# Designed miniproteins, single chains: the designs that were tried, part 19

Each design is a single chain, and the fold is of that chain. pLDDT is the mean over its residues in the fold that is shown.

## One batch from the design tools (miniprotein)

Design m639
Fold by ESMFold2-Fast:
Structure m639 (fold): chain A 123 residues (1-123)
Amino acid sequence: MVAAAIAAAQATLASVGAAIKAALDENPEIGRAMGELFARRVTGVVASAVGPEVGAQVYEALMKAIEEDIEAGLARAIAIVADGAASLSPETAQGLAAAIASVGAETKAALDAALAAYRAKQA
């Protein structure tokens, strides 16, 4: 159960990270704004489940992903979440994965809406 929850959280982080990378390539302002929003919300969820120190490490890794190297920063954030979640109960790990999935879905919806509005102005 914990391993499945960790895999689900990793899949969400990778999927949202890919969407943010695509947005940074199309419109850096939208990509950065959505990346920062995602980083803050994921940090809050991780801090609540694992603790504030791990949350702070996730925030640093995600902000470095946006600013420097999105693939390396995401890989580090994924590793930090996986390590933190491994010590959780199965229920807490599943709750964390579900919360990350919810944040990811909301971030993607906001990102898609912002990019659609941007593209409509260019058309």
Scores: mean pLDDT 83

Design m640
Fold by ESMFold2-Fast:
Structure m640 (fold): chain A 89 residues (1-89)
Amino acid sequence: SLADMEAELEKLEKRFEELREEAERQVKRLKDPELERLVQRTIEQIEELLEQARAAIKAGDLKTAEKYLLLAQFHMISLSGEILVAERS
C-alpha cells in the first residue's frame, strides 16, 4: 500500500542518516581523500535513489517506489561495508 511504502521510506531515511553520520566520522578520523570520495559517491547515489522513491510514492507508482527503495537498501549495504573497512583500518 501507499502507507506501507511511505513507512518503508521513513525507516530507510532514518537508517541512511545513521550510516551517513558514521561514515563522516570515519572519513574525518582517517583523513583519506580516496575513501572520502568513495563514501561521498555512495552517499550521493543513496540520496538520488531515495529521492526517486519519494517521487514514485507521490505519483502513486508503488511498483517503481518499491524498486527504488530496494536499490537504495542495496547501496546502504555497500555503505555499511565501506564503514566496516574504514573502522578496521
Scores: mean pLDDT 87

Design m641
Fold by ESMFold2-Fast:
Structure m641 (fold): chain A 71 residues (1-71)
Amino acid sequence: VEELSKAFEEQGRGQLALADQIAAQDGERGYEVLERLARDAEEASSTPVGEVARRMAERARARAAEIRAAL
């Protein structure tokens, strides 16, 4: 259980970092990638990693909103 949560968190951080790199080159595409990551994380909220998944969804959504505001 704890190992699954840690693996999910590490993968999520990597995905957020990649989305930020995309957003630095193309804000609209970065926004779309972050919105998709938030939806995927929300889907995982009903699994054993739900707490980590909810936090990842919140982070992705907040970052997407920041990028949209800068467009």
Scores: mean pLDDT 77

Design m642
Fold by ESMFold2-Fast:
Structure m642 (fold): chain A 55 residues (1-55)
Amino acid sequence: SSLVEELLKLYDELKEKIEKGELTEEQIRAMQREMLRLYAQLSEEDKAEWERYIA
């Protein structure tokens, strides 16, 4: 789905930017809150896809 694709892209971007030191703690927390908001909107099937991806 478009929502899980958006969440996966955001997660990859967050990881890369954290590794490069491009984000403050406040910015990291803001992105994590946005990711949680997206996750809450996912179907059970899409949540399972997300959990497999981050494992």
Scores: mean pLDDT 84

Design m643
Fold by ESMFold2-Fast:
Structure m643 (fold): chain A 82 residues (1-82)
Amino acid sequence: SIHISDKLTEEQKELLRELARALDAKDIERAKALIDKLVSMIETEEELEAVKETLQQILEKSGLSGEEKLELVEHFIKELTK
């Protein structure tokens, strides 16, 4: 099971659950869209850390290739730097 931090809002928690489901389905494009929404909702450093930790757990438990995992991590970082 994936641990989702209580520091996150209910909307952020639901987006992370949807992200886990998208990755179980290997839907990379849906996963990127969910990451975009999730990043847009980050308001604090504590939320950023909690999202990063949860995303790492989701990716680690996913059946994705190393290249697909890297693509999603790079997408997340790119969205954070906008």
Scores: mean pLDDT 85

Design m644
Fold by ESMFold2-Fast:
Structure m644 (fold): chain A 78 residues (1-78)
Amino acid sequence: MEIPKETLDWVARVLSGYDPTYVDARGRVGVYAVSPADAAAEGLSAAQQRDLANQARVAGRRHGMGPYVEAILEALKR
């Protein structure tokens, strides 16, 4: 399964430098996560989303951002 480089760059940016206190215009806290509908519109299949989740968890553990990665993954669910 292949995850687009742009999606991996987005995850890496969040894990390494994203501000966890940021609140978007809709009141959502500190994540650039997209809804499943938006992820599908960007071409992310269910298999790619699963692969991204596994990669994000590994990266989160390495960067000490584990809980933040889980928040992003939750925001990608319905």
Scores: mean pLDDT 52

Design m645
Fold by ESMFold2-Fast:
Structure m645 (fold): chain A 55 residues (1-55)
Amino acid sequence: HMKKVEIKNVDFRDLSRVEKAVKKYGGKILSVNADGTVTVEVPEEKAEELLKALE
């Protein structure tokens, strides 16, 4: 089951790192907002691991 998650305060220069982490956990980026909010979908069980990987 896929879950939508918002990752806030992402610098646009850090988008490559976010994209690689999202793909590693079987998700995809749905949107990138100019204010640094990135919306992704990822398997629900992987959402916590993704967020920890981006710290």
Scores: mean pLDDT 78

Design m646
Fold by ESMFold2-Fast:
Structure m646 (fold): chain A 90 residues (1-90)
Amino acid sequence: SSLEEKLEELTEQAVELVRAGDIKGLSAKLSEMVFTLARMYQSGVKPEEIIKRAEEAGQRLVEAAPDDLKSLVESLMKSALEAIKGFLES
C-alpha cells in the first residue's frame, strides 16, 4: 500500500480510538502517523503537503473527540505537530 493509504488507515483507526476515549491507543496511533508522515517527507513529499495532511488529520481527531477530551486531544495534536516540524527542518 502507498504511504498515503497507510496514513488514511491510521487516521481512521485514531478517530475510532478518540470516539471510544482510548487516549493510550490514540497516543500510539499518533506516533505511527508521525512516522508515516516522516517517511512521506523522505520519499519527496513537500513540507507544505506534510503540514496540510497533519492538520487535516488533527482536525478530524478533534472533531471526533468527546467534549471532555477535546482539550487533551488538541494538546496531543500540538505535540505531534511539533515533532513533525522537527523533522521538516534540517
Scores: mean pLDDT 86

Design m647
Fold by ESMFold2-Fast:
Structure m647 (fold): chain A 86 residues (1-86)
Amino acid sequence: MVTLTLEELGVVGPDGKMRFRAVVENTDKGEVQVSISADGKSYDAAPVREGERIEAEVVVDNIGETVTVTAVSGGKVEAVATLTAK
């Protein structure tokens, strides 16, 4: 099973930017590819192998921007989480 959580951390740090925490845990898939999209940009996180967990911090420039995290295994979307910065 693939578990995905996305949490808003708020405005933290001297740059005044909004932060999110994404956690992806893979319990039984061979490999899970994680994609993160924010501020009109997208990037791939490191692959999550069976029994592994990753945690990624996502920084967005402005309130109202949307963060989407997608976890894919074998070409199938296993989990998706979306939050808007407030």
Scores: mean pLDDT 75

Design m648
Fold by ESMFold2-Fast:
Structure m648 (fold): chain A 56 residues (1-56)
Amino acid sequence: SPEEELRRLVREHPFLTEEDRRRAVLGFENVGFDRELALRMALMILETDVEIHERQ
């Protein structure tokens, strides 16, 4: 599930915090996305943050 994938991403990447996960999901929910779509969008954004960080 996107929620499990988000939790795993945060656990595997120490520069990401639980607050980063929570804020990303809330941000998309505030735009009007339902929870399932907000979770998927948050996952995409945080995966992009990981890729950018790993390229440094």
Scores: mean pLDDT 82

Design m649
Fold by ESMFold2-Fast:
Structure m649 (fold): chain A 96 residues (1-96)
Amino acid sequence: SMAKEEKMKEVVKEAAEKLRPFLSEEEREELEEKVKKLREKMKSPEEEEKLKLAEYIGILALAARSGKPEALEIIRETAKRLYEIAGLPEEPVEVG
């Protein structure tokens, strides 16, 4: 459903905005450089939207690497919200 997809994008964006302060200055600069290089190759608004989503995921990944408890808590909460929106179980299925 389009409504579920848009809500998932919103949740990821909100998480990225909350997590951006947990990145180092060097990590922010590296991410900005990578995004700038990719943006120069974009040919459509759809490709730009996909790049923005990739940037948000990059922020989450870098924040996770920081190991800061507050950042990890935001990431766990975000994962739970995404599972709920997708109509999946409250907890991810454990792979043994």
Scores: mean pLDDT 79

Design m650
Fold by ESMFold2-Fast:
Structure m650 (fold): chain A 76 residues (1-76)
Amino acid sequence: SAAAEAAFNEGVAALLAGDLERAERHFLRSLTLDPTNEAARAIGRLVGQALRAAAEGDEATARKYEEQARALARKL
């Protein structure tokens, strides 16, 4: 749907801007509207893992997951 595509695009834009919490919200919205979007699932998972690592004080792991998420977003 157009709404799912818009949410996905907003998630990618937020991720590339470094706003991981905003990115996660948009990817979750995209997946709620279109659960078959494999890119949203893969990138959203990495963003979620980066946020979890950051919350636990593991900045190195958070950075690695963010870098992986950004790399997948660049291949779109």
Scores: mean pLDDT 89

Design m651
Fold by ESMFold2-Fast:
Structure m651 (fold): chain A 80 residues (1-80)
Amino acid sequence: DEEKLLQLAKSLARGLASILELVDPERAEELRKRLAESKTTDELLQNLEEMASELEETDPLLARYVRDVIEILRKHKELL
């Protein structure tokens, strides 16, 4: 069920945004905006990939965390 998968993906990404808010509140706000605009799991994954690429120059550790979240979401998509 795509709708349930998208809700699960948005919930996980909201968790990431809460973690980001502690270290980079501007990026957390941008992530929340991208989450609100994403209508499919694929759009959400694309937005997270773009954010990871942007973070790679300024904070490679945060970029790694975002990529790990993307990997978890892709695994869930394959299992559902």
Scores: mean pLDDT 76

Design m652
Fold by ESMFold2-Fast:
Structure m652 (fold): chain A 78 residues (1-78)
Amino acid sequence: SLAEGARTLIEAARDPSVPPDLVAQAAEYLAQRAKEMDSPLAEEVAKNFQKAADYARQGDREKAVEYLEKALKLIEES
């Protein structure tokens, strides 16, 4: 599920042994999947995953996790 994917990616983003580019690629994949949600929050979820990917590419793991957590909360509300 999208929520399980987000939880797994949050753990990966917190792990310094996981390359930032891999976290970014996974977040982009989840952003693409979020657009397929049957929910009025789909666009907002996708935007938060995309921001997480952008921050992960910059090496900002803390902000990447922040946006992944925001996406997860929106998924739980949808």
Scores: mean pLDDT 85

Design m653
Fold by ESMFold2-Fast:
Parts: structure tokens; C-alpha cells; sequence
Structure m653 (fold): chain A 89 residues (1-89)
């Protein structure tokens, strides 16, 4: 939904590596933690230029999971995340 997409965008804008809790953002903006982590992995890669290893360490997920997320969004576009959001609501 557009409302959930708006909440995700706000969560992404508030996120600061090393300062912001992903769990607290998930609760605050009512966005599933798994969706927030996928969006953050891609945002940190594209906008901040972090390595897959650095993103994995920051988000508490494996480097291989980060690589799979980035590959999926580069091949399918960010719309695949929006479709997942709509499916879960």
C-alpha cells in the first residue's frame, strides 16, 4: 500500500548506521524488519557505497544474503520490494 511505502521511506530516511536500531524503526514505522533490512541493504549499497560485507555487519545478516538482495534488485528493479510489501499487507 502507498501508506506502508511511505512509512518505509520515513524509516529509511531516519536510519543512521551505528546509531539507529532496525528493530526500533520496524516497530516505530510498522514495517516488517525483513522488508526494512532488504530496503536498507540496497540503499546502503547504492547511495552510501558500502561493501556487501559492511552491509551484512551493519544489518546483522550474512554477506551472501546481502549479495542476493542486491542482485535481485539490480535484475528485477526495486519494484520487487514494493510487490513484497503489497503481498504482506
Amino acid sequence: SAELQGRLLKALQEYEPGKTSITELSKKYQVPESILKQALAYTLYKQKGLSHKEIGEELGISQSTVSRIIKKFEEEGIESLLELIDYLT
Scores: mean pLDDT 78

Design m654
Fold by ESMFold2-Fast:
Structure m654 (fold): chain A 61 residues (1-61)
Amino acid sequence: MDVSSLIKEAEKREAAGDIQGAIELYQRAIAMLQELLAKNPDNSDLQARLAELQKKLEELK
C-alpha cells in the first residue's frame, strides 16, 4: 500500500469522525515511513512526513 494513499484515507476517516479508523491508518503509514526511512535516511521528505504523522497522532489523543 502507498503511504500517500494511507494518509488520504486516514484524513477522510478523521473528517467523518472515525477517529479510531484514522488512528489505525496513521499508525500504518508511520510504520511504512519508518521502513522507507531506514532504507533512505537522507530523504528529508520522508523525515518531514514521519514527524507530521507523529504530531497528528498526538493531536488525535
Scores: mean pLDDT 81

Design m655
Fold by ESMFold2-Fast:
Structure m655 (fold): chain A 70 residues (1-70)
Amino acid sequence: EREGLPGGNPTKDMKKIIDSIAKVLAGAGVPEELIKEVVAKLEANPDASSAEIGGWVDEAIARARAEAAA
């Protein structure tokens, strides 16, 4: 019994993706509150597609920019 087919297992890969996304958002100047929201969405949806994850990241960046402009 081993989850090794995707080069790792889905749960471990999701953890790495979450960490990577949090770093990218922090580097982009997204407020930590929005970063935490994106991380929470990723943790709640471990089977989320790359498109869904990308949408959440894009939305967080857009919201941060909109709040800065408002």
Scores: mean pLDDT 72

Design m656
Fold by ESMFold2-Fast:
Structure m656 (fold): chain A 59 residues (1-59)
Amino acid sequence: SEEEAVERARKVLAEHPELPDPDTLIQQAVAARKNGDEEKAQEYLDLAMAAVLREEIER
């Protein structure tokens, strides 16, 4: 659910307080996927969602 996704993003943000911009993380996810590394691509997407949550909190 959306609530579960937000909770997961909040936990990821707590683990990684120095995240780069969401766009940078999305680009890294795309690069990982092009290299066939689906696990790394998903990891970067999870980090990107946490970075988006950070920006929403900072609004």
Scores: mean pLDDT 79

Design m657
Fold by ESMFold2-Fast:
Structure m657 (fold): chain A 80 residues (1-80)
Amino acid sequence: SRREELRERVERLEEELERLEEEVKEKITPELVERLRRISREAGRLEEEAIKLKDFELAKRAILIEARASLLLMLAYIEK
């Protein structure tokens, strides 16, 4: 179903973000920044899709991914 596909996409982004959170502790690189920007952008799209499906729990999870990625991006720019 559309909802199951959306859940899988949200779960995949959550897992990728968790891995990036560990990688940024080691070293912040331009490649990591680009991956964080991509995750943030994709999470925004998933949020919109979840809202259209009226799946507000998935929308909340997508919002949290975007917020976490944005915080890491801010920290990456400060650490330069």
Scores: mean pLDDT 85

Design m658
Fold by ESMFold2-Fast:
Order: structure tokens, then sequence, then C-alpha cells
Structure m658 (fold): chain A 67 residues (1-67)
């Protein structure tokens, strides 16, 4: 499943600006579908709630997706 449009936009506003830029680029370039990005955001949110090292690792993975 994917995030609702409202939840997706809300979560994007709470992300690091660099990650927001990355997600916007991925969608514009067709690198990932909204479904794939929504899954990534859900994981980021869960990791952020539990452990800082976990979501820092996730941020590195997100950086790789720009390529």
Amino acid sequence: SVLSDEEYEKLRKELDPKLQEAIDRWEKEGLFSKEAVSQLLKRYLEDKKKNSPAYKAFEKVAETFLK
C-alpha cells in the first residue's frame, strides 16, 4: 500500500531538505514510482521513531537511489 497524498506531503515536509530534494528528483526522472517512494518514506518514519543510527543508515541508502 501507499501513503495517502495528504500523509505523503506531510511527511515530506518533516524530512531533511536534501532528502526532500532527492524524492522530488526521483519522481521527476521516473526513477521510482509513488508506491516505491511511499514505501521508502514509511520505513524512514519507523526508523526515525526507534533509532537514530538506523535512519542515518537509511539516509545513505536513499542517497544511492539518486543514481
Scores: mean pLDDT 63

Design m659
Fold by ESMFold2-Fast:
Structure m659 (fold): chain A 81 residues (1-81)
Amino acid sequence: SPLRQQHAAILGELLQRMGEIVESAREQLSEEQIKEAEKFMREVFVETANRMAGKSVAEARAIADEAVERVEEYVRELVEK
């Protein structure tokens, strides 16, 4: 369905955006902190995919944007340690 295809595109973009956040901070993080960030990204991704189920494209984008903000905050806190 068109909705399923749009949700898949939003999730693909989310995965890329989260990866870019971790990559941008890579030089400021230990190997252990990178693994923690990657684990958090996986948990956020699964939760976001589940929250998007049955939602409109606009609602799905809002949920994905919230997920990006959560990952940005988590990585920032790791860098500040």
Scores: mean pLDDT 88

Design m660
Fold by ESMFold2-Fast:
Structure m660 (fold): chain A 100 residues (1-100)
Amino acid sequence: MEGLKTAREAIELLKEAYKAIQAGDLEKAEEYLEKAEEKAREVEELGLTEIARELRAAIEAARKAIEAERKGDTRQAAVYATAAAIIVVGAEFDLELLEG
């Protein structure tokens, strides 16, 4: 199904954004998040509304992690980055349930 493929592409972009945040490459992380947001919009248009909400929540958490890191709040950045990673794992689980 096209929607499931698009959701997986968004998840992979979020994983790359997370790696970029951990590496301190905030510009690269922002690029991945912009691409993930476009994929999340496509997922919503394809009717996977709950998955789209999870993807958007992960994107927002990741953006807050970048903002905190830019402000020098490394603890808050770690909390938001961890929240984004947990949401991504939940979205992957929900996708597997839709395929099983």
Scores: mean pLDDT 85

Design m661
Fold by ESMFold2-Fast:
Structure m661 (fold): chain A 88 residues (1-88)
Amino acid sequence: KAKEKEEKVKELRLKFLEKIKPALELISSEDEEMREKGLEEIEKIIQEYIDELKKIDEELARVEEKEFEEGLKTLKERLKEMIERLKR
């Protein structure tokens, strides 16, 4: 049922955004332990989101999985840059 599929995707995205937000704040912390925890949480949240999305829409999940792989690579580079800035 198309409407149920759309609503499930919207609910899943909302949960993802709510979970990812505090983890993104952690990676900007001065505390190395908090940054490591934030990165682990981000990777875990993304994996959970993609796994749930595959159950709803496998094609969409494959597209978003690739986007998240590129996004995580960029995020890790940005995190390294942010850490260097915080050491100053």
Scores: mean pLDDT 75

Design m662
Fold by ESMFold2-Fast:
Structure m662 (fold): chain A 69 residues (1-69)
Amino acid sequence: SSSQTLVLQLLQELKLDQSGAIQPSDLEDPEKISNFLAEVYNVPQEQKEALRQLPLEQRLKHLLQLLKA
């Protein structure tokens, strides 16, 4: 599915696909995504809240955009 493709792309951008530190299903959970962003990129809380309001596919696309910046 499109969501699965985006999850794999996000894991590659985070360079976590080879580490085993994160499972693909973790990226589908808004709270787990927010926790990973807080620990790894120190993303502001208001941006994390905005991402949680988006559907899964749109959320993953926006996360990829943020990580490429």
Scores: mean pLDDT 64

Design m663
Fold by ESMFold2-Fast:
Structure m663 (fold): chain A 75 residues (1-75)
Amino acid sequence: HMEVHDGLIESLKQALKDYEKAKQNEEELTAKVRKLIRERNPEVTDEDFALARDIADRIYEALKQTLKELEEMKK
């Protein structure tokens, strides 16, 4: 039980760490990708990209909170 739980906690920690690194390094790539998407889909706006990022950030914060709660349960 606890061994499996420890594996899940470590997997979530790694996923969140990878997401943080991707987010920090995303700025330049995001600008290029947004330009390509907009050129192919002119109906997509900056507001749509902002909304998508807000949703992703909220999911990330929820996962961080869940990881913290799982770590507290382990203690």
Scores: mean pLDDT 66

Design m664
Fold by ESMFold2-Fast:
Structure m664 (fold): chain A 61 residues (1-61)
Amino acid sequence: MEPSLVDLVREAARHLTPEQRERFMRLVVEAGDRLMASTDPEEQARIVEELKAELRRLLAE
């Protein structure tokens, strides 16, 4: 099953260390702000995919 962005955020919050969670939370907030400010679907998709890649990397390590 392909995880949604919300599912990835929720699982990251459960499995990351407190230090990783703080770092990740900053990335999520910045990505969210940029998504809300963006009117370009390609830019929005890129931001989401970059965030997913960072999440997967942190969860794998």
Scores: mean pLDDT 73

Design m665
Fold by ESMFold2-Fast:
Structure m665 (fold): chain A 65 residues (1-65)
Amino acid sequence: SMAEEILAKARAALEANPDSLATARAVAGELRKHGLISDEEAAAILGAPTGAEAAALLRAALDRV
């Protein structure tokens, strides 16, 4: 499914650059656009002060799915 493809691409992007704030934000935006994470999850990731914190929040959201 498109959702499975998006989630796989998201996981691959995060694995390639696990502490990148830019990567975590871009992935969060894509996941929110497709309804795969909540507005609250996306806001938390986008508002994280560091790449490591953004990545940790994104990993938690991906593990929930």
Scores: mean pLDDT 83

Design m666
Fold by ESMFold2-Fast:
Structure m666 (fold): chain A 93 residues (1-93)
Amino acid sequence: VKEDIRNAIKYMEQAVKDGKSLEHQQAASDALIEVRRLANKALQSLDTKAKLEDLERALRIVEEANEETGGHPYLQEAIEHLKKAIQKVREDL
């Protein structure tokens, strides 16, 4: 879970650097700020349900940013790593 979240954040940081336009870079950057906040909250949570809800919200934010940018390889990688983190948390339910 922790490594999957770290990889998701790393790929989002790469997407911000590789933005095709200021609009795409801004969308990825705004998503990264919220995803970092939700990821940190999830990692500190002792409640599995709350952790799952925060990670699912983070996933939605990345998916929305990926849709707004017309699809970016690094945002897609971030989506896949967040899905892995969510699956691992669900296995603890």
Scores: mean pLDDT 79

Design m667
Fold by ESMFold2-Fast:
Structure m667 (fold): chain A 107 residues (1-107)
Amino acid sequence: SLPHVTDEQMERAIAFGVLMEPSLSLEEKEARLQDQLAFFTGKTPSREEVRKILEEVREELAEILKKRGVPEEIIKALLEDPAKGAALIQASLTSEELTEILRELIA
């Protein structure tokens, strides 16, 4: 959706969007990321590649949230229960703050 981003930046942006879905379990997030990456890149990543991307983006997101002063209990929820973590983040942060976090994540 962004014509001037690298493939890696697009991959990270898609993974961020999937992580922010509060209705999806970790397994459902993995399946959605695989489908979305296949759609946008024309290549179907393996489940292992999808899991690695999602884990790396989740860990980097947790680090960004900590730097921004997000409460530790929300960060812990993101790492231990991704669906609950996503729901807490969506309830606690504005769309503007989430957009700024995404920009830092793909920088």
Scores: mean pLDDT 82

Design m668
Fold by ESMFold2-Fast:
Formats: C-alpha cells, structure tokens, sequence
Structure m668 (fold): chain A 92 residues (1-92)
C-alpha cells in the first residue's frame, strides 16, 4: 500500500486538508494497526466517509486498537450513508 496515496484519498473523501505533520501522524496511526493493508485502507476510507476531523480520526483509530468491535458498532451508529456502513462492516 502506498501510504501517501491513501492519506491523499482520505483528504479527498473527507474534504479536509492536512498539514505535513498531521499526514505523518495519521500514517503512523494507521501503520500501528495489526491489520492487512486492505483493512487499513478500508478504515481510512470509512473515517473519510464519516467526515471526521483529523483529531476525531486519530481518536477513532486508537479506540479501534483498544476495542475493535465496540468502536465499529459506535461508528456504524453514526454513519451518514450506507456506503460508510459497508466499509465499517468489513472491519469487524
């Protein structure tokens, strides 16, 4: 997975511009997950579709690391679209 392309995809989906420091922090948070590259990409896409701020996205990643099932259930309840729910369900 090209992490720079994934972060750029997240910015485009979330309609958020990140500083270089914020891009590095988000990349490190995603890389710290014990997941396949496909699931890391799915999580980034889901968080982008949820329109979370940078800080909220980092909090969601840390929550996912602590309690995957609970975090996904909470995010699904907040999901604005069926597309966001679809990506979140793949992360169970």
Amino acid sequence: MDWDELIKLWENISETELSEEEKEKLKKALESLDLSDEKKAALAIALGLLKLSFEEALEAIEAYKKDREKTIEELIKKAPTEEAKYYLETLR
Scores: mean pLDDT 79

Design m669
Fold by ESMFold2-Fast:
Structure m669 (fold): chain A 68 residues (1-68)
Amino acid sequence: MKLSDEQKQALIKAVSESVERSKTFDEAEAASRASVEAAQEAVNNGDSPEEVYEKSLKAGEEAIKKTQ
């Protein structure tokens, strides 16, 4: 489904923050993929930009922890 401009900005912010916290390419790849997947699910659920940001950031951080 199509992201609103606000949801796109929220996703970009969440991906950037989770990738910045990664120490390896594998962690960065896992974080970005998990953040995008979580954002897509949140958008499909009709979540707000704030919820998209929070869910995407959390998913990215959890992916980094699982990769470590």
Scores: mean pLDDT 78

Design m670
Fold by ESMFold2-Fast:
Structure m670 (fold): chain A 90 residues (1-90)
Amino acid sequence: SFEEDLKKGLAMLKAIVEAFNALEKAGASPRTALLASIRVANIIAEKGKEGVPEAVEEAYRLLSGDVDEETARQAAEEMAKKALEVYEKE
């Protein structure tokens, strides 16, 4: 239904905002933080738990150009985990 689609859309937006704020605090540029947050949220919204490895890899790829490798890896893993938790919350 439209209401269920809206609820899922709001969960995805919440995941994007949470991820963006975390990445900015980690030192990522606003552009990289936004792109990584949107990409992770979209992968998790489409594939759920099965998409976590892909979301981590894509976020790491985007972040590794902006922040050091260890920070990028940790941020990518944390973002995917948080996006999954937000998306699965009823």
Scores: mean pLDDT 77

Design m671
Fold by ESMFold2-Fast:
Structure m671 (fold): chain A 91 residues (1-91)
Amino acid sequence: VDPELAKEAREEVEELAEAVGKLEEAVKEGKGKEEYKEELEEEGEELVELAERDKEIGKGLAEFLERLAKSASPEVAELLRELAERIREVL
């Protein structure tokens, strides 16, 4: 794996995790959910692009998303599983 690409993957994973946290808080509070959902979807597109560039990184990203989904609220879990499926399609 390219060290530069691995670094980009770590940074994007951190950004996605932050977006997930914001969306979970919005779901709990019942406010701003649509805005944070869009942010999560945008961060998700970056992960799909990384998976297209490196299949080993893509596998790790899909596993990461599937793991996050197990602890997420139902709405957030659905988005994470859909993103993981999209990543697996490009592997």
Scores: mean pLDDT 82

Design m672
Fold by ESMFold2-Fast:
Structure m672 (fold): chain A 92 residues (1-92)
Amino acid sequence: SEEEKKKQEFENKLKYIDEVIDRVRKATLENPEELKKLAEEGDFLERQLARVFLNIYEKNKDDPEKAKQVLEETAKRIRELFKKYLEDEYNK
């Protein structure tokens, strides 16, 4: 049905966004070289998020605890913004 297809598309897009955010978040904390690779070679979303997280990491490199806090807060904010955008697109 149209409603079933619309729901599946919403769930697939949100899942993909969650996967990219999680991948970028982990790379920032555990493997910054992978983060740089994602910023250059990833798909559109991967490149955009990797660049944002790389910038946060570089600005807070002298304070790892603050870097981690800012990254977690940014990840949550980005996820909520995408979720709201998708809800607005698929529920209207």
Scores: mean pLDDT 80

Design m673
Fold by ESMFold2-Fast:
Structure m673 (fold): chain A 81 residues (1-81)
Amino acid sequence: VIDELEELTREFKSIAAPWHPLVQAMERALGAAQNKDYKNAVKQLEGIIRSLQIMVDSGDTYARGVLERVQAILDKVRALL
């Protein structure tokens, strides 16, 4: 879970500025998961999914792949609640 979120955050940071809202949200989700605050990690991941869904609905094919990866991570974090 943490390793997958770290990898995704690193990939996103390679294509987006550090101040980008999605990068910051991913870093918050990662921090929460590292502190075993799975409730807040779920909340951050749900926010990321909502943002990515808007991008997918607008025709962003890259966002669709990222959305699927975030959904898989969210399901794993929910299993830890």
Scores: mean pLDDT 78

